# Ledger of designs, part 102: designed miniproteins, single chains, continued (4)

Each design is a single chain, and the fold is of that chain. pLDDT is the mean over its residues in the fold that is shown.

## One batch from the design tools (miniprotein)

Design m15543
Fold by ESMFold2-Fast:
Structure m15543 (fold): chain A 97 residues (1-97)
Amino acid sequence: SNLQKANEEMEQAYAQTAAELNKVLPPDEAAKINASLKGEVQKVKKLLEQGDVDKAIQRIEMARSSATSYLTAKGQEAGKAVVEKFSDKLLDIAKKV
């Protein structure tokens, strides 16, 4: 199903993003952002399971804004770019459900 494929693609995108953030951020910052993004992916999955695609999209946009604002304040431009790329992937996945 489209939902099963979306769940798999989101998990793969998160795993790749977590690995990239570990390379470009200090360990403590990477752990914090990765934990936050993991929690948001779980919430997005739940919304998509419930058929709430618009709420899932809103959740992704809010998470992107929060994470990128934090990383901008820390001067972590490489981390910000990784988060923006991840958020774009999640939006594309959610729109296909």
Scores: mean pLDDT 89

Design m15544
Fold by ESMFold2-Fast:
Structure m15544 (fold): chain A 85 residues (1-85)
Amino acid sequence: SQDDVLKETKDKMRSVKDDLSEQGRKAAEQGDNDKADSLLYQADLTIGDLLRLTYGTENPSEEVGRELDKLKKELIEELDKLRDK
């Protein structure tokens, strides 16, 4: 179902953020600010590619598109906060 696809896509987006979050934590502990900054860019690209792969052959509903865009923004903001640690 479309709800199952949406849930799976959101889970994949969160998995990407969790992996990059752990990499950012380790980089910050080592004082590698350049690597920490690059992770925000990697998150944007990876999540963008996931969305294109999932919905590139069909248009998501306006509602689904808004939910995915909101989640992407929230996950990137969470990653950005790691630079303060």
Scores: mean pLDDT 75

Design m15545
Fold by ESMFold2-Fast:
Structure m15545 (fold): chain A 61 residues (1-61)
Amino acid sequence: MTPEEALLRILGPLRSPEGAARFPPPDGKEIATNPAEVARKLREEYGLPLTDEEIEALSAL
């Protein structure tokens, strides 16, 4: 998985009205500067179904 593909999996839920209601929307700048940290927070606090591989790919970005 590429970092770009992993980022799209995070942004997908956040872009929908349903996603925005389920996950507090981090701002785009926070996602751009710390995508792996945002991904871990969404997984741990809100149950977003991200794998360890996806989070690791984002940390390499």
Scores: mean pLDDT 62

Design m15546
Fold by ESMFold2-Fast:
Structure m15546 (fold): chain A 71 residues (1-71)
Amino acid sequence: AAAVHAAWRELVALDPDMPLEKGIRLVAAFLHYVAGDPATAAEILRELADESTNPKVQAALRRLADAVEAL
C-alpha cells in the first residue's frame, strides 16, 4: 500500500502537464486499484507506459503497475 501510494505521487510529479486523455486513464487505473481490481489497474498502467515517449515516465508507470499487481 505505502509503496503504491509513493509511486503514484512520483508519477504525478514527473508529468504535471499530462494530456487530459492520459489523466483520465490514470484516474481510471487508480479507481480500479482502490475498488479491488489491481489486475485491470496494472494493465491500464502498462498500456500508458507503452504509449509514453518519456523514458522516466515510462519506467515510473511500469514500477507502479508492478507495485499494484504485487498487491
Scores: mean pLDDT 73

Design m15547
Fold by ESMFold2-Fast:
Structure m15547 (fold): chain A 71 residues (1-71)
Amino acid sequence: SHTLLLTLDGPAPSEELVAEAVRRAGGEPLRVESRGDTVTVTLATGIDPERLSEALEELSGRRVVEVRPAD
């Protein structure tokens, strides 16, 4: 599966905003979870993590400090 874990410099935005960031990055979100300062995204197809980070930062006003793959 294509699962990414993103850590932000503050509170994670809503799941709706994260789903929009995924779509702007050219992906299709299957599952989105926001908790504390972290976002977990499961994707139908792999996307460029840099594109996702850019879209999420633009929409949320937060900085993405870490992106890692997760199973």
Scores: mean pLDDT 83

Design m15548
Fold by ESMFold2-Fast:
Structure m15548 (fold): chain A 80 residues (1-80)
Amino acid sequence: SVIEELEEKLKKVDSFSKEEIKETLKELRELAKKLGLELVAELVDKLIEYLENNPDTPLEELQEMLKTLLERAIKELKEK
């Protein structure tokens, strides 16, 4: 299920490189748009734009941001 896939990604975030985080954000954006998770999609779009303008953002900060977005997406999907 989509929820199981997102929970699996959430467990692995602390092992992700910056490139894997960027890839996961793009995947989450497309998924959120497809499933009508409008707030998650907007937050991901804003974070992607922020990272394009701030390429030196610390890995630890990126990992925490991605965790928050994944947790939000999982919560919204479980409430449907």
Scores: mean pLDDT 83

Design m15549
Fold by ESMFold2-Fast:
Structure m15549 (fold): chain A 68 residues (1-68)
Amino acid sequence: MRERLEQLMEAEIARGREIIDRTDRPAIKKAGEQLDKAIEAGESLLKISMIAGVAVVAEAVERVVERK
Protein backbone atom coordinates (compact mmCIF):
# COMPACT_ATOMS: atom_id res chain seq x y z
CA MET A 1 0.00 0.00 0.00
CA ARG A 2 2.28 2.73 -1.29
CA GLU A 3 -0.53 5.29 -1.50
CA ARG A 4 -1.42 4.85 2.19
CA LEU A 5 2.20 5.29 3.28
CA GLU A 6 2.60 8.41 1.11
CA GLN A 7 -0.67 9.79 2.51
CA LEU A 8 0.56 9.29 6.09
CA MET A 9 3.89 10.95 5.29
CA GLU A 10 2.14 13.89 3.60
CA ALA A 11 -0.12 14.27 6.66
CA GLU A 12 2.95 14.48 8.93
CA ILE A 13 4.55 17.06 6.63
CA ALA A 14 1.33 19.13 6.71
CA ARG A 15 1.15 18.93 10.52
CA GLY A 16 4.80 19.93 10.86
CA ARG A 17 4.39 22.86 8.47
CA GLU A 18 1.31 24.11 10.33
CA ILE A 19 3.18 24.00 13.66
CA ILE A 20 6.25 25.71 12.19
CA ASP A 21 4.14 28.43 10.57
CA ARG A 22 2.30 29.22 13.83
CA THR A 23 5.20 28.93 16.28
CA ASP A 24 7.30 31.66 17.86
CA ARG A 25 9.77 29.09 19.26
CA PRO A 26 13.33 29.31 17.82
CA ALA A 27 13.97 25.55 17.99
CA ILE A 28 10.81 24.74 16.00
CA LYS A 29 11.57 27.52 13.47
CA LYS A 30 15.03 25.96 13.03
CA ALA A 31 13.32 22.65 12.26
CA GLY A 32 11.34 24.54 9.59
CA GLU A 33 14.59 25.72 8.00
CA GLN A 34 15.80 22.09 7.89
CA LEU A 35 12.48 21.04 6.35
CA ASP A 36 12.74 23.68 3.60
CA LYS A 37 16.37 22.67 2.93
CA ALA A 38 15.40 18.99 2.60
CA ILE A 39 12.59 19.86 0.16
CA GLU A 40 14.90 22.06 -1.96
CA ALA A 41 17.60 19.33 -1.97
CA GLY A 42 15.05 16.83 -3.30
CA GLU A 43 15.26 14.54 -0.28
CA SER A 44 12.88 11.57 -0.14
CA LEU A 45 9.33 12.04 1.14
CA LEU A 46 10.30 9.79 4.07
CA LYS A 47 13.17 12.07 5.17
CA ILE A 48 11.01 15.18 4.79
CA SER A 49 8.21 13.57 6.86
CA MET A 50 10.72 12.61 9.58
CA ILE A 51 11.95 16.22 9.85
CA ALA A 52 8.32 17.43 10.02
CA GLY A 53 7.61 14.80 12.68
CA VAL A 54 10.41 16.22 14.84
CA ALA A 55 8.66 19.62 14.78
CA VAL A 56 5.36 17.98 15.85
CA VAL A 57 7.08 16.18 18.76
CA ALA A 58 8.96 19.34 19.84
CA GLU A 59 5.69 21.32 19.94
CA ALA A 60 4.00 18.58 22.00
CA VAL A 61 6.91 18.51 24.48
CA GLU A 62 6.84 22.31 24.85
CA ARG A 63 3.09 22.25 25.51
CA VAL A 64 3.59 19.65 28.27
CA VAL A 65 6.54 21.52 29.86
CA GLU A 66 4.85 24.95 29.74
CA ARG A 67 1.40 23.78 30.85
CA LYS A 68 0.19 25.96 33.72
Scores: mean pLDDT 70

Design m15550
Fold by ESMFold2-Fast:
Structure m15550 (fold): chain A 66 residues (1-66)
Amino acid sequence: DEELLEKMSKRIIEALNESPSEAHNYIVAAVTMEGMAEQEGDEAKAEEFRKLSSEYRAKHEALLAE
């Protein structure tokens, strides 16, 4: 479901901006969406979620250091 992947991606980004302390949950969601995109054969979306997961991890680590 392309619409589901797009909707979830936007929600993850919005929620991260609203509550960075929830970053761990969004990292898990991004990893899950990556797997779903791979199953759908959408390599571009899978790569996008890999990058989001990596960026969220970096932001989460920075937040914990504060």
Scores: mean pLDDT 68

Design m15551
Fold by ESMFold2-Fast:
Structure m15551 (fold): chain A 77 residues (1-77)
Amino acid sequence: SLEKKIEELKKEVEKNLQLAREYLRKGDYQGASEALKKASENLKQLSELYRQQGNDKLAELYEKQAEGALKLAEKAA
């Protein structure tokens, strides 16, 4: 279902953001960059699914979060 896909992507976002924080703590900027890039991809997919659900407000929020994560990934690299 759409709801199941949303929940799975939310878990993937949390996992990748946590991994990015761990990599940054350890000084692994390449690992952090890759984890943030994956989080950005998952956030973009979340935005698309919320748009399909008709929740444009959450879709826009997650789109902005995806852009933010990508910018952080570029800075970490």
Scores: mean pLDDT 88

Design m15552
Fold by ESMFold2-Fast:
Formats: structure tokens, C-alpha cells, sequence
Structure m15552 (fold): chain A 80 residues (1-80)
């Protein structure tokens, strides 16, 4: 999936920009925001209940949220 490949790329950039501890905090924030967006869009929380369309939408939500967190991390580093 092109969306999944782009998500992996963004997560690699996030890992390179942060310490291991900051990266773990960023992943926790990613999970929290993704779960909230999934609930808002009515996407099933269990993988077994997901259609291929639900899975693709989940990857889009994860990518969008990962990009938001990366932008926030970059702004925080610039302000420090």
C-alpha cells in the first residue's frame, strides 16, 4: 500500500527527529489521536471487524496524524 509505505517513511523521520523517550511519547499520542478519529468516523476498533476499505481509511488517518505529530515535534525543536 502506498499509504502504508508513506506512513513508515514519516515514522522513520519522526524517530530520527526525537530521542527514544520522546519517540515513545509521540507514538502514545499517535495511538490516542488515531483511536479518537476512528471513533468519530465509525471505523471498527477490532481488526477482524474491518473491511479492506476500513483498513485503508485507518492507514490514511494514521498517516495524517503522524504528519501532524512530526510537524509539532519540528516546531518544538525550533522553539527550544
Amino acid sequence: SPVFEELERVLRELAAALSPAEFQEALARLEERVLEKMKEKGIPLKAEEMTPEDEEELYRIMLETAREILAEARRRKAAA
Scores: mean pLDDT 82

Design m15553
Fold by ESMFold2-Fast:
Structure m15553 (fold): chain A 94 residues (1-94)
Amino acid sequence: PKLVVEAEPIRPDSNETTVTVTYSGLPEVDRNIVLFISVDSGQIVRVEAPKEDTSVTVVFPERHRRVTAALLGHDDKTGVEQVLAVATAEVEFL
């Protein structure tokens, strides 16, 4: 799978970080897939069972400098969690 993370530039009068994550090439049905979106403060948003050809937009409170998205797959037969894809974007401050 592939992740693309885009953060909107933050204007001087804004106190929010807006992030859009697009994902593609998800593996077939034998894994539970979870998307995590996190900012440099340690705040995390979890999106369960993301589907291909979907973009997720999340608004974090406060101005953050970096956003990371991670796509994890869990194998119910082995109990193993694997990182399938990771992407990071820097946030521009205007």
Scores: mean pLDDT 74

Design m15554
Fold by ESMFold2-Fast:
Formats: sequence, structure tokens, C-alpha cells
Structure m15554 (fold): chain A 88 residues (1-88)
Amino acid sequence: VTVEDIINLLKQDAPKEEILKAIDEFEAANIGHITDPENRARFLALVAQAKALVQQPNVDKAAVQRLLLEADTIVGIELLKQAVEKVT
């Protein structure tokens, strides 16, 4: 599950249970790639905040998208760092 997949679910007004499951799958897939404790804590906080917003009666889709894109950026930075460290 990618952030783009979750954004598409939000755009399609998918059931909240489906969106929350997709966010949980995104977290589970990416948490293992974050080795920096500060980045890991920030990633978890952003994901938790996005899940809380999805559970509101009126979902702020723009805010959820922003939080998930910020979480994805942290994953991207960690993966880039690991890739650079592997290059001779």
C-alpha cells in the first residue's frame, strides 16, 4: 500500500474502515525502513494523526493527504540515506 493508493481511496469516498486498513498497511510496510529513532517517532505521530482525522465525522481529506505525504517523505529520506551508504 502506497500513499497514492490511500489518496485515491479518500478521493473515492471509500469506507473509513478501508482507508484506516490502508494506512495501517502503509505503516507496517514502512516502519522497518526507518532506523533513525527521531524520524521513527515523527513517522508514527504523523500516521496516528492521519488515522485520527479519518475517524472524524467530516474527514479533512487535504489534511490527511498532507500528513501521509509528510510521513512518506520521511520514508524516502531514510531509503535514500541507506542507498547512498551502500554505494562505494
Scores: mean pLDDT 82

Design m15555
Fold by ESMFold2-Fast:
Structure m15555 (fold): chain A 73 residues (1-73)
Amino acid sequence: VDAQVAQVRAAYDAGQLSAAAYDMAVARLNAWRTTGITVADLVDFGRAMRAANVSDDQRGFLGRMFVQAMQAQ
């Protein structure tokens, strides 16, 4: 999870993520530090990103990041 938070921060600093997408991603990753990540969590987060109008490219990046975080737990 720390590696994924660092990658999300780097993408935000590079201008690749909106502030809303960055805030949502960091909040979810930090919450998942204690609970772990399930496939249902990834589906729910993807739905939340679509509802917030996060771009397809940003959603793709964050989706790959969260799958990596789930595999790293």
Scores: mean pLDDT 76

Design m15556
Fold by ESMFold2-Fast:
Structure m15556 (fold): chain A 87 residues (1-87)
Amino acid sequence: MTDEILEHLEKAGKAHDAGDYKSAMEHLKNAYLILIEKYAKNGDTGGVKGTLGDAVLTLRSFGQYAGLEDYGLELSNEVYEYAKKLL
């Protein structure tokens, strides 16, 4: 795992602990985008697709849990469009 992914995951956890669910979800999205880009640069189409699936599920579920379903869907769509450009 890259330091950049770990930094976003740490920031997501701190935001969640502070009750800032939008910031937590944004940092989770950024961690997923970096991971997708790493798989794409390595030619790992399976890694891109798997990470996209995990990101969409996680962000939508988090949004539903936090009462931010529309925001979770928005972030999920951003990850989908990013991955689609790399496939």
Scores: mean pLDDT 87

Design m15557
Fold by ESMFold2-Fast:
Structure m15557 (fold): chain A 79 residues (1-79)
Amino acid sequence: MLLTPSEELKELFSKIGETKEKYTEGEIIDLVHKYIRENNMYDPEKPDVIKLSEELKKLIGKEELTYHELLAEVFKHLT
């Protein structure tokens, strides 16, 4: 099934060079990985914890969360 991102999530993905109207679940997971990597969001002392960028903190309302929690929050912005 193809998923449509919210306008806020589309703007976030455009920052890493992605401008599609619809994505598969696998493509969304790959884009989240790319965003984390390009913004250096991994905590080296806590390998399962992601430090959020300012834009993601505004979107999600948290400063840090696990990778799986981040995926769940991103999927709330898909229809």
Scores: mean pLDDT 78

Design m15558
Fold by ESMFold2-Fast:
Structure m15558 (fold): chain A 97 residues (1-97)
Amino acid sequence: MIPKELLDAEVETALAQMAVAVAELAYRRAVAAGDVEAAKEELERLIEALEELIRASEELARIAEENGDEETAELARRLKEEAEERLREAKEELERL
């Protein structure tokens, strides 16, 4: 049985992943347009979305572990690590704008 708490955490994580994807697309469009100010604003939004994804994935891993769902916990930990790496890259990109 999937506990409501685990389901809620999965939904929150999925929404955070979508927010990152939307922000990444907006940032890439601004860069392609040569609009430095828009690129900076969208990159700052991407950083915020990545920080939220890190938080959501960490919470998902914790709740999954508490419910004995090791597969979901491992997926959430990988998602967090990938988001942390992208966050580092995004911050470095912002310093170069």
Scores: mean pLDDT 88

Design m15559
Fold by ESMFold2-Fast:
Structure m15559 (fold): chain A 57 residues (1-57)
Amino acid sequence: DESLAEGIRKGVQAFLDAGNVEGAIAAAEEGIRLARLQGSRLALEVAEEMLREAREL
């Protein structure tokens, strides 16, 4: 849902803003897990995109 997608985006971005790439990756991976459990395609897409960006740092 939009609430989960927004939570994932903000959580991962906060780690990235702090320079904590490992934390950002872990948060994005947890976001993927939660999105799959809830069946939220929007949250899954957001989590996968944030994970891709974090891994390229």
Scores: mean pLDDT 84

Design m15560
Fold by ESMFold2-Fast:
Structure m15560 (fold): chain A 68 residues (1-68)
Amino acid sequence: MDPIVEFLNKASVEELTKLEGIGEERARNIKTARNGMGRIPDVSVLEKIPGIGKEGAKKLIEELKKLL
């Protein structure tokens, strides 16, 4: 299992807001995308989430690599 993908699917909004550059709005958008898809299948969908974009997705992935 990809630990980053599993974290994104299990993390609460509160846990997501602790990540650098992620506020509550972006954390909620990640949760909304997860709920809409049933599950985030891979990290490539992060750049399509409102408020994240390609640069935000890259930064989020690097932060999760440091934590996981």
Scores: mean pLDDT 79

Design m15561
Fold by ESMFold2-Fast:
Structure m15561 (fold): chain A 56 residues (1-56)
Amino acid sequence: SLVDEILSIKDPEKLAEAIVNLSKTMSFDKINAARQALEQADLPEELKEKVRSQIP
């Protein structure tokens, strides 16, 4: 799945960037996938909050 592909990114900052970029596609399915990836990602809370603020 697209979520699993994104979660395979091992660099936290690149992972966060990929989630943000996915959320900017203006597609409901891709925005939902970005939200799912964010909640499942092993990221520092500060970085999670920064990404969450950019998802519509």
Scores: mean pLDDT 78

Design m15562
Fold by ESMFold2-Fast:
Structure m15562 (fold): chain A 70 residues (1-70)
Amino acid sequence: SVETLMRQSELNAKLGREAIEKGNVKAAELARDWLEANRQLFEKMGDTESAKKIADMAEEIREGIEKAKE
């Protein structure tokens, strides 16, 4: 369901942030990739608002990964 996909996305975003805080870049990359996959699912469903919300979460994790590598 839409609600399940959003909850899973929010959990992945949380795990991605925690991974960044712990310096686990690989785990953060996996969380980013799962968010990107969920964004594509929302786009296929025509839910552009939810897709953008998840894209923003994925971008936040991506930026955190780049900062953690430096």
Scores: mean pLDDT 85

Design m15563
Fold by ESMFold2-Fast:
Structure m15563 (fold): chain A 83 residues (1-83)
Amino acid sequence: DEEETRALVDRTLAQADEDLEKAEKLEKEGKYKEAILVLEEAIGIVDITRGVLKTTGLITPEEEEKLDAKIEKLREKLKEIEK
């Protein structure tokens, strides 16, 4: 179901944005280990979703680009907190 696939992409992107905001709040509170775990989990979810949809041919190039961009932002934040 392509409509369900599109909804999954949108949900995944929205959740990644929420997780990024959550990690930033945890970082501000000095909860670095918790922030790292949130980011690692978010990266895993986005990467798995991208991989599954790409392998099944359900992802559009635009959606793949958006998911890749979110993974990059999450990885950048993770790197910032770890150092």
Scores: mean pLDDT 85

Design m15564
Fold by ESMFold2-Fast:
Structure m15564 (fold): chain A 100 residues (1-100)
Amino acid sequence: SMLEEQRRRAERQVEGFRVLLEDLRAAAKSLAEERRIGSALLQLIKQEVEEMVAEGVPFEVIEEYIEQVKREVAAILSPEVAAEFEAGLDELLREAREKS
């Protein structure tokens, strides 16, 4: 089904983000660089969520995607950057709920 395909796509994307973020975080020389990485990743996630909403993906699937990002991706970031990143994800979830 389209929902199963969307879930598999989201799961694959989250794994890709996790691997990329681990590499970029290891190379980050400062919290400012880590914040730039987190901000760039949040922008990519925002674009994916906006696409999911436009495609009529159920809110529950979008919520599952964002919660998976929090569990697997945000946990890699330093606590300060992770808090900022999670706040951004919560805002994306709120916007998706309003548009769904």
Scores: mean pLDDT 80

Design m15565
Fold by ESMFold2-Fast:
Structure m15565 (fold): chain A 78 residues (1-78)
Amino acid sequence: MLVELTGTLKQVPAPESVLQRIVDRLREVPGVLSVEGDSQRGTVRALVDADPKGALAAATTLLNDPAVQDVESRAVPR
């Protein structure tokens, strides 16, 4: 299943060090294909190709970061 996760950060613009920490952490999650951070929007976007449990693991990684306010998930058509 292909899922797009969008994490919204508490601070906008987001500090580059905070963005890099979140991006690096997401890259360690199995099934994550790509991660993009946007400092000016205070967002982190990840594409995950995983089963529902793998997608939940990536979302949980975002939610457990103290700098993350909210997480949205969207199924992506193949």
Scores: mean pLDDT 78

Design m15566
Fold by ESMFold2-Fast:
Structure m15566 (fold): chain A 81 residues (1-81)
Amino acid sequence: MEELKKRIEEAQKLVDEAEKGIAFIESVDPELAEQARKSAVSAYRAGLELRKKYADNPELAEKLEKIARTVGEALLAKQKL
């Protein structure tokens, strides 16, 4: 009801965070970073692929998947704006 403007600002902040996150994925795996930029579904799939590819380093794999999920959420939020 009140402050619908703040929800729009929150969505924009999520997009900004996703752009920083994608830069981190790109420093590790530029191919999967590019896939994550294409769509929310592609970001989700890139996250799963990153988790599998880097499974020997579970801390890195979990961090990369979490960032890719944030990218997907930001793309969905942007679509609703």
Scores: mean pLDDT 77

Design m15567
Fold by ESMFold2-Fast:
Structure m15567 (fold): chain A 63 residues (1-63)
Amino acid sequence: SVTLTFSSLGDVISSLEDISKYSVDSSGNVTLEGVFKSGPFKGKRVKVILPASDPTKAIVEDL
């Protein structure tokens, strides 16, 4: 897994296309699946997890 820093959930959403999954658990952890528009993961389908405890530290996993 790789950690990327984002300023907000909106920043993450705007960085992704073809979003196939969006979920928020009872603890506030956000999970997204999509394809990055730019950056080191451009063109890759990834899973992005934003922990409620530190939502600026997005965990990125290859799918």
Scores: mean pLDDT 79

Design m15568
Fold by ESMFold2-Fast:
Structure m15568 (fold): chain A 59 residues (1-59)
Amino acid sequence: MEEEKKKAERYYKLLQDFMSRSPEKAIEASRKLIDEMDLPEEKKKQRYEAFDKAVEELK
């Protein structure tokens, strides 16, 4: 949980930078990064959901 929290914070920062330039590319890059993670499918789904939530907050 603690490490997951830190990773979520990192994603939020990356999204802020990308969203100011190209939200579509930011979404694509983040999804690709999550997909490339060596994580079980359940963890990947959680990451996708967290990312989607972060994107919605950055709208």
Scores: mean pLDDT 67

Design m15569
Fold by ESMFold2-Fast:
Structure m15569 (fold): chain A 67 residues (1-67)
Amino acid sequence: SAARIQQIRRQLQRMIQRYADDSDFAAQLQQILQLTTQSQIQAALQAMIQRYADDSDFAAALRRILS
């Protein structure tokens, strides 16, 4: 739904601000923010969780968006 997409976008924007000093992580979040459908956003977030699986802080933050 549009409301769910807006909620996810707000969470992504907050994470970009929080992790602004980590340029690679923030840049990947910015790319996800450009996606238009809920399924694309969820798939990209899950792929990012797998990419950062060894970084428990980043992985945990991303999982909070999906929950």
Scores: mean pLDDT 79

Design m15570
Fold by ESMFold2-Fast:
Structure m15570 (fold): chain A 92 residues (1-92)
Amino acid sequence: ALEEELRRRAAENRAQQDPALQAEILALLEEIVERLLKKIEEDGTGVSVEEAREFIEREWPLTRLYIESLDTAEQRELLAELRALLAREAAR
């Protein structure tokens, strides 16, 4: 199962993990999620903010596990991509 594979990979990569890097990724992802929820609320297009929030909360443990399954190089790349995405949104 996907979850079992992610757990195994997370365990294998544990010795190579940077907890500070992981925390930065999670914090940026939370900020992106909050900005997305605000846009959904403002657009009023038929997806409820409550439904979107419930979906995110349901998927969050698997999202954390996915991030934990990444090696340090993959985590740095993801952090750079998330920072670039947030900067582009702020610059608009």
Scores: mean pLDDT 76

Design m15571
Fold by ESMFold2-Fast:
Structure m15571 (fold): chain A 95 residues (1-95)
Amino acid sequence: RSPVEELLDRYLRELAAEAKRLMDEGKSPEEIVKAVIEKHKELRRELDAELQRLGVPGREGAIAFTALSLITAGLIFEIIYQPEEARRTLDELLA
């Protein structure tokens, strides 16, 4: 796997872990979504720095940012609309 794919996999696991931690604490979907959005902002800044360090060209970098956004959007969708399935998805992602 490429270094970028490894970064995205790590970021997916970090987003999933944050969401699961808050679900286990009994936080509302709105609180979980807010925390996931804040975590996404942190990871987007990390991704920007890592893409610069790795010398990833602009197109590939744009694809990586798009992938991170889609990962975050997918988790948010599950948390809001399918909370029971979201827990299962998070458990599978963290296995």
Scores: mean pLDDT 86

Design m15572
Fold by ESMFold2-Fast:
Structure m15572 (fold): chain A 92 residues (1-92)
Amino acid sequence: SALVEKAKRLFPNISEELLQKIEDAEKNPDDPENRYLFEAFEIMLAGGTEEQFYKAYEAIKKAPEPNRLLALFLLRSGVIDVDEALAILEKK
């Protein structure tokens, strides 16, 4: 998987468990749970840790859609950091 190989290069300490989850998610990308996993992975791409990834994944599954879209848009745009994005995602 191209994404798994990229993840290994960008995150040398990434767990085999997370790599397996990414590979499995790529096989069924239209599943909402897998979509949330890919959204949470943007936390790691923005400099977040694997622990912050799992916090984001759980938060994304429960977050209102406007909060989720806002947090990811601002994070992708470099307007907020990972901790600020997590705070928005965890807000109900």
Scores: mean pLDDT 82

Design m15573
Fold by ESMFold2-Fast:
Structure m15573 (fold): chain A 87 residues (1-87)
Amino acid sequence: SSAYEKFKEEAIERAKTAPIEAIRALAGTGVRIPPLEVAEREIERVVEEARQDLDENFPDLPESEKQELLERIREAGREAFLETANA
């Protein structure tokens, strides 16, 4: 229970922070990729990593619960990016 709650918190925070960090890193390189595209790529990377971690560490969780969490992680990342982009 506590390990699962911590996992959820950490995965959501990674989804919120990783896109912004990647966009900042690219800003110094002269590479021309739209920020939304960078954000979507990083969010999906975090979701894929979370899926693998869930399958390894929480194999007995129902597939529906895993899918719901992965969608929450994705949504949290998108929301945080849009909030930052509108600031």
Scores: mean pLDDT 82

Design m15574
Fold by ESMFold2-Fast:
Structure m15574 (fold): chain A 63 residues (1-63)
Amino acid sequence: DAAARAAALAAARQQASDILSKGLNDAMNLVRKEGAAATPQAQKLIDDASAEAAALIAAARAA
């Protein structure tokens, strides 16, 4: 029903937020551990997390 779909979308948004937060924390920890030379790898972690989060929300909206 509509309530179940709304709950599923809310869950997907929460999971997307968790993915983004983890990606950012992993990127920050990588730069802290490896230094400025790791900035491109850290940026890739953020970009990958952002893409995964966006795909998850899009899939939930399409369902």
Scores: mean pLDDT 84

Design m15575
Fold by ESMFold2-Fast:
Structure m15575 (fold): chain A 88 residues (1-88)
Amino acid sequence: MEKSKEELIEEILEILKEIYEITNLETVKEIVVNLALKYNDKSLAEKIANAKNLEELLELARELLSTLSNEELIYILKVLKDVLKELK
């Protein structure tokens, strides 16, 4: 079963929420800033770095992820699942 782009985005955002619950806002910001920089979105990386809470951070992450291909989203999902496993 092939996941839709929106399903992939929602799974990524849920993993970011789980990482937040076991760490803090600064750790999740670092992850999402590094993703924005990897995809050459310096403006969005700056906005993410200045996010004041998880809700604002997740909205900016959604904006970033919406610009990416399904292949890129699948790769990000795999990387974040590995990060979450290392934190548990």
Scores: mean pLDDT 83

Design m15576
Fold by ESMFold2-Fast:
Order: structure tokens, then C-alpha cells, then sequence
Structure m15576 (fold): chain A 84 residues (1-84)
């Protein structure tokens, strides 16, 4: 699946940016990755990506991004429950 492949690439880039201390870039890549995983209905990978994005946004002291990503995480958990 090309969407999952692209999401995996974004996930890897998000991890690389986090390790480099680019927490803003990291949170943005994990957000993009989670969106593609949701489109592919891979809710487990989307949840993991959002959790990593939250950690990056917290390191960046970006309270707005943390709140937004936590909201998306709860929405994605509901989508997973409704899909099963």
C-alpha cells in the first residue's frame, strides 16, 4: 500500500528529526504520518504516530500542538473501536 509506505517514510523522518533535537519538525512529520495511516485505516500505526508526535510537541513546549494531537489521538481511538 503506497499510503502506508509513505506514512512509514514520514514516521522514520519524524524519528530522525527527534534524535537531532528538531522537535517541531518531528511533531509535524508524525502528524502527517498519522493522517496517512488513518486514510489507510491502519489505526494502530496512526495511534503510535500520534503518541510520538505528542512527545515531540511536549519537548518543543508547544501546548497548542499537544492539545491538538491529544484530540486527534482520542478521535483515532474511537475510529479503531467503531471499525472493530
Amino acid sequence: DELIKKADELEKEGKRLYEKGDYRGSSEKFLESSRLYVESKDYDKAIKSLQRGIKAAEQNNDAGMVIMLKGLLEDTKKLKKDAS
Scores: mean pLDDT 89

Design m15577
Fold by ESMFold2-Fast:
Structure m15577 (fold): chain A 119 residues (1-119)
Amino acid sequence: VLLPTKPVPVPRVEDLSRVKPSAAEIESVLSAYPQELADLLTRAAAGDEAAEDALVRLIEQHGEAHPQLVADLYAAADVLKLTRLKNAAATFLGVQELKVVLLGTEEDREHLERIYAGE
């Protein structure tokens, strides 16, 4: 399992859907990750499908605890043309957004209705 060994700058969740960093910013962010993660991204960019699969599994195993990592990997995959990784990251981010809208928003609405109605 590949986890960041150094603290990575954590943007606000609101910034994730707008994050289209420049190539220089992506490289700067990736340099904060462990060498093993950077090596997997480099190998996947060279056409190593097993390296791309390992990155997809990293999202599946750790994405919920580290949503910023998923956003960073999506941006890197877009620049490096890693279609499978990009699709996995986009699906994960899309599911998180739907979870907030469908589950969080509905619960918040019902909770507010109970408060205002005295129920």
Scores: mean pLDDT 61

Design m15578
Fold by ESMFold2-Fast:
Structure m15578 (fold): chain A 68 residues (1-68)
Amino acid sequence: MEEQLEADIHLALAQIIIAVAKMSKEPIPDSLVERARQHAERALAAGIPEAEQVLKDLDEIVKKNKEK
């Protein structure tokens, strides 16, 4: 299904961005954070439960960035 493939790609992209953010010593750009959130939200809307954990991880990254 085209919809399922698109959702899976969105999840993978969000996970990659989060992995990069966790490895970075500096905060990642706000634009990249927003892109990751959009990808995760699209995957969640398509019914992929793993996207919820991705959104939680992203919220933690955003909070950490605000502390700087």
Scores: mean pLDDT 77

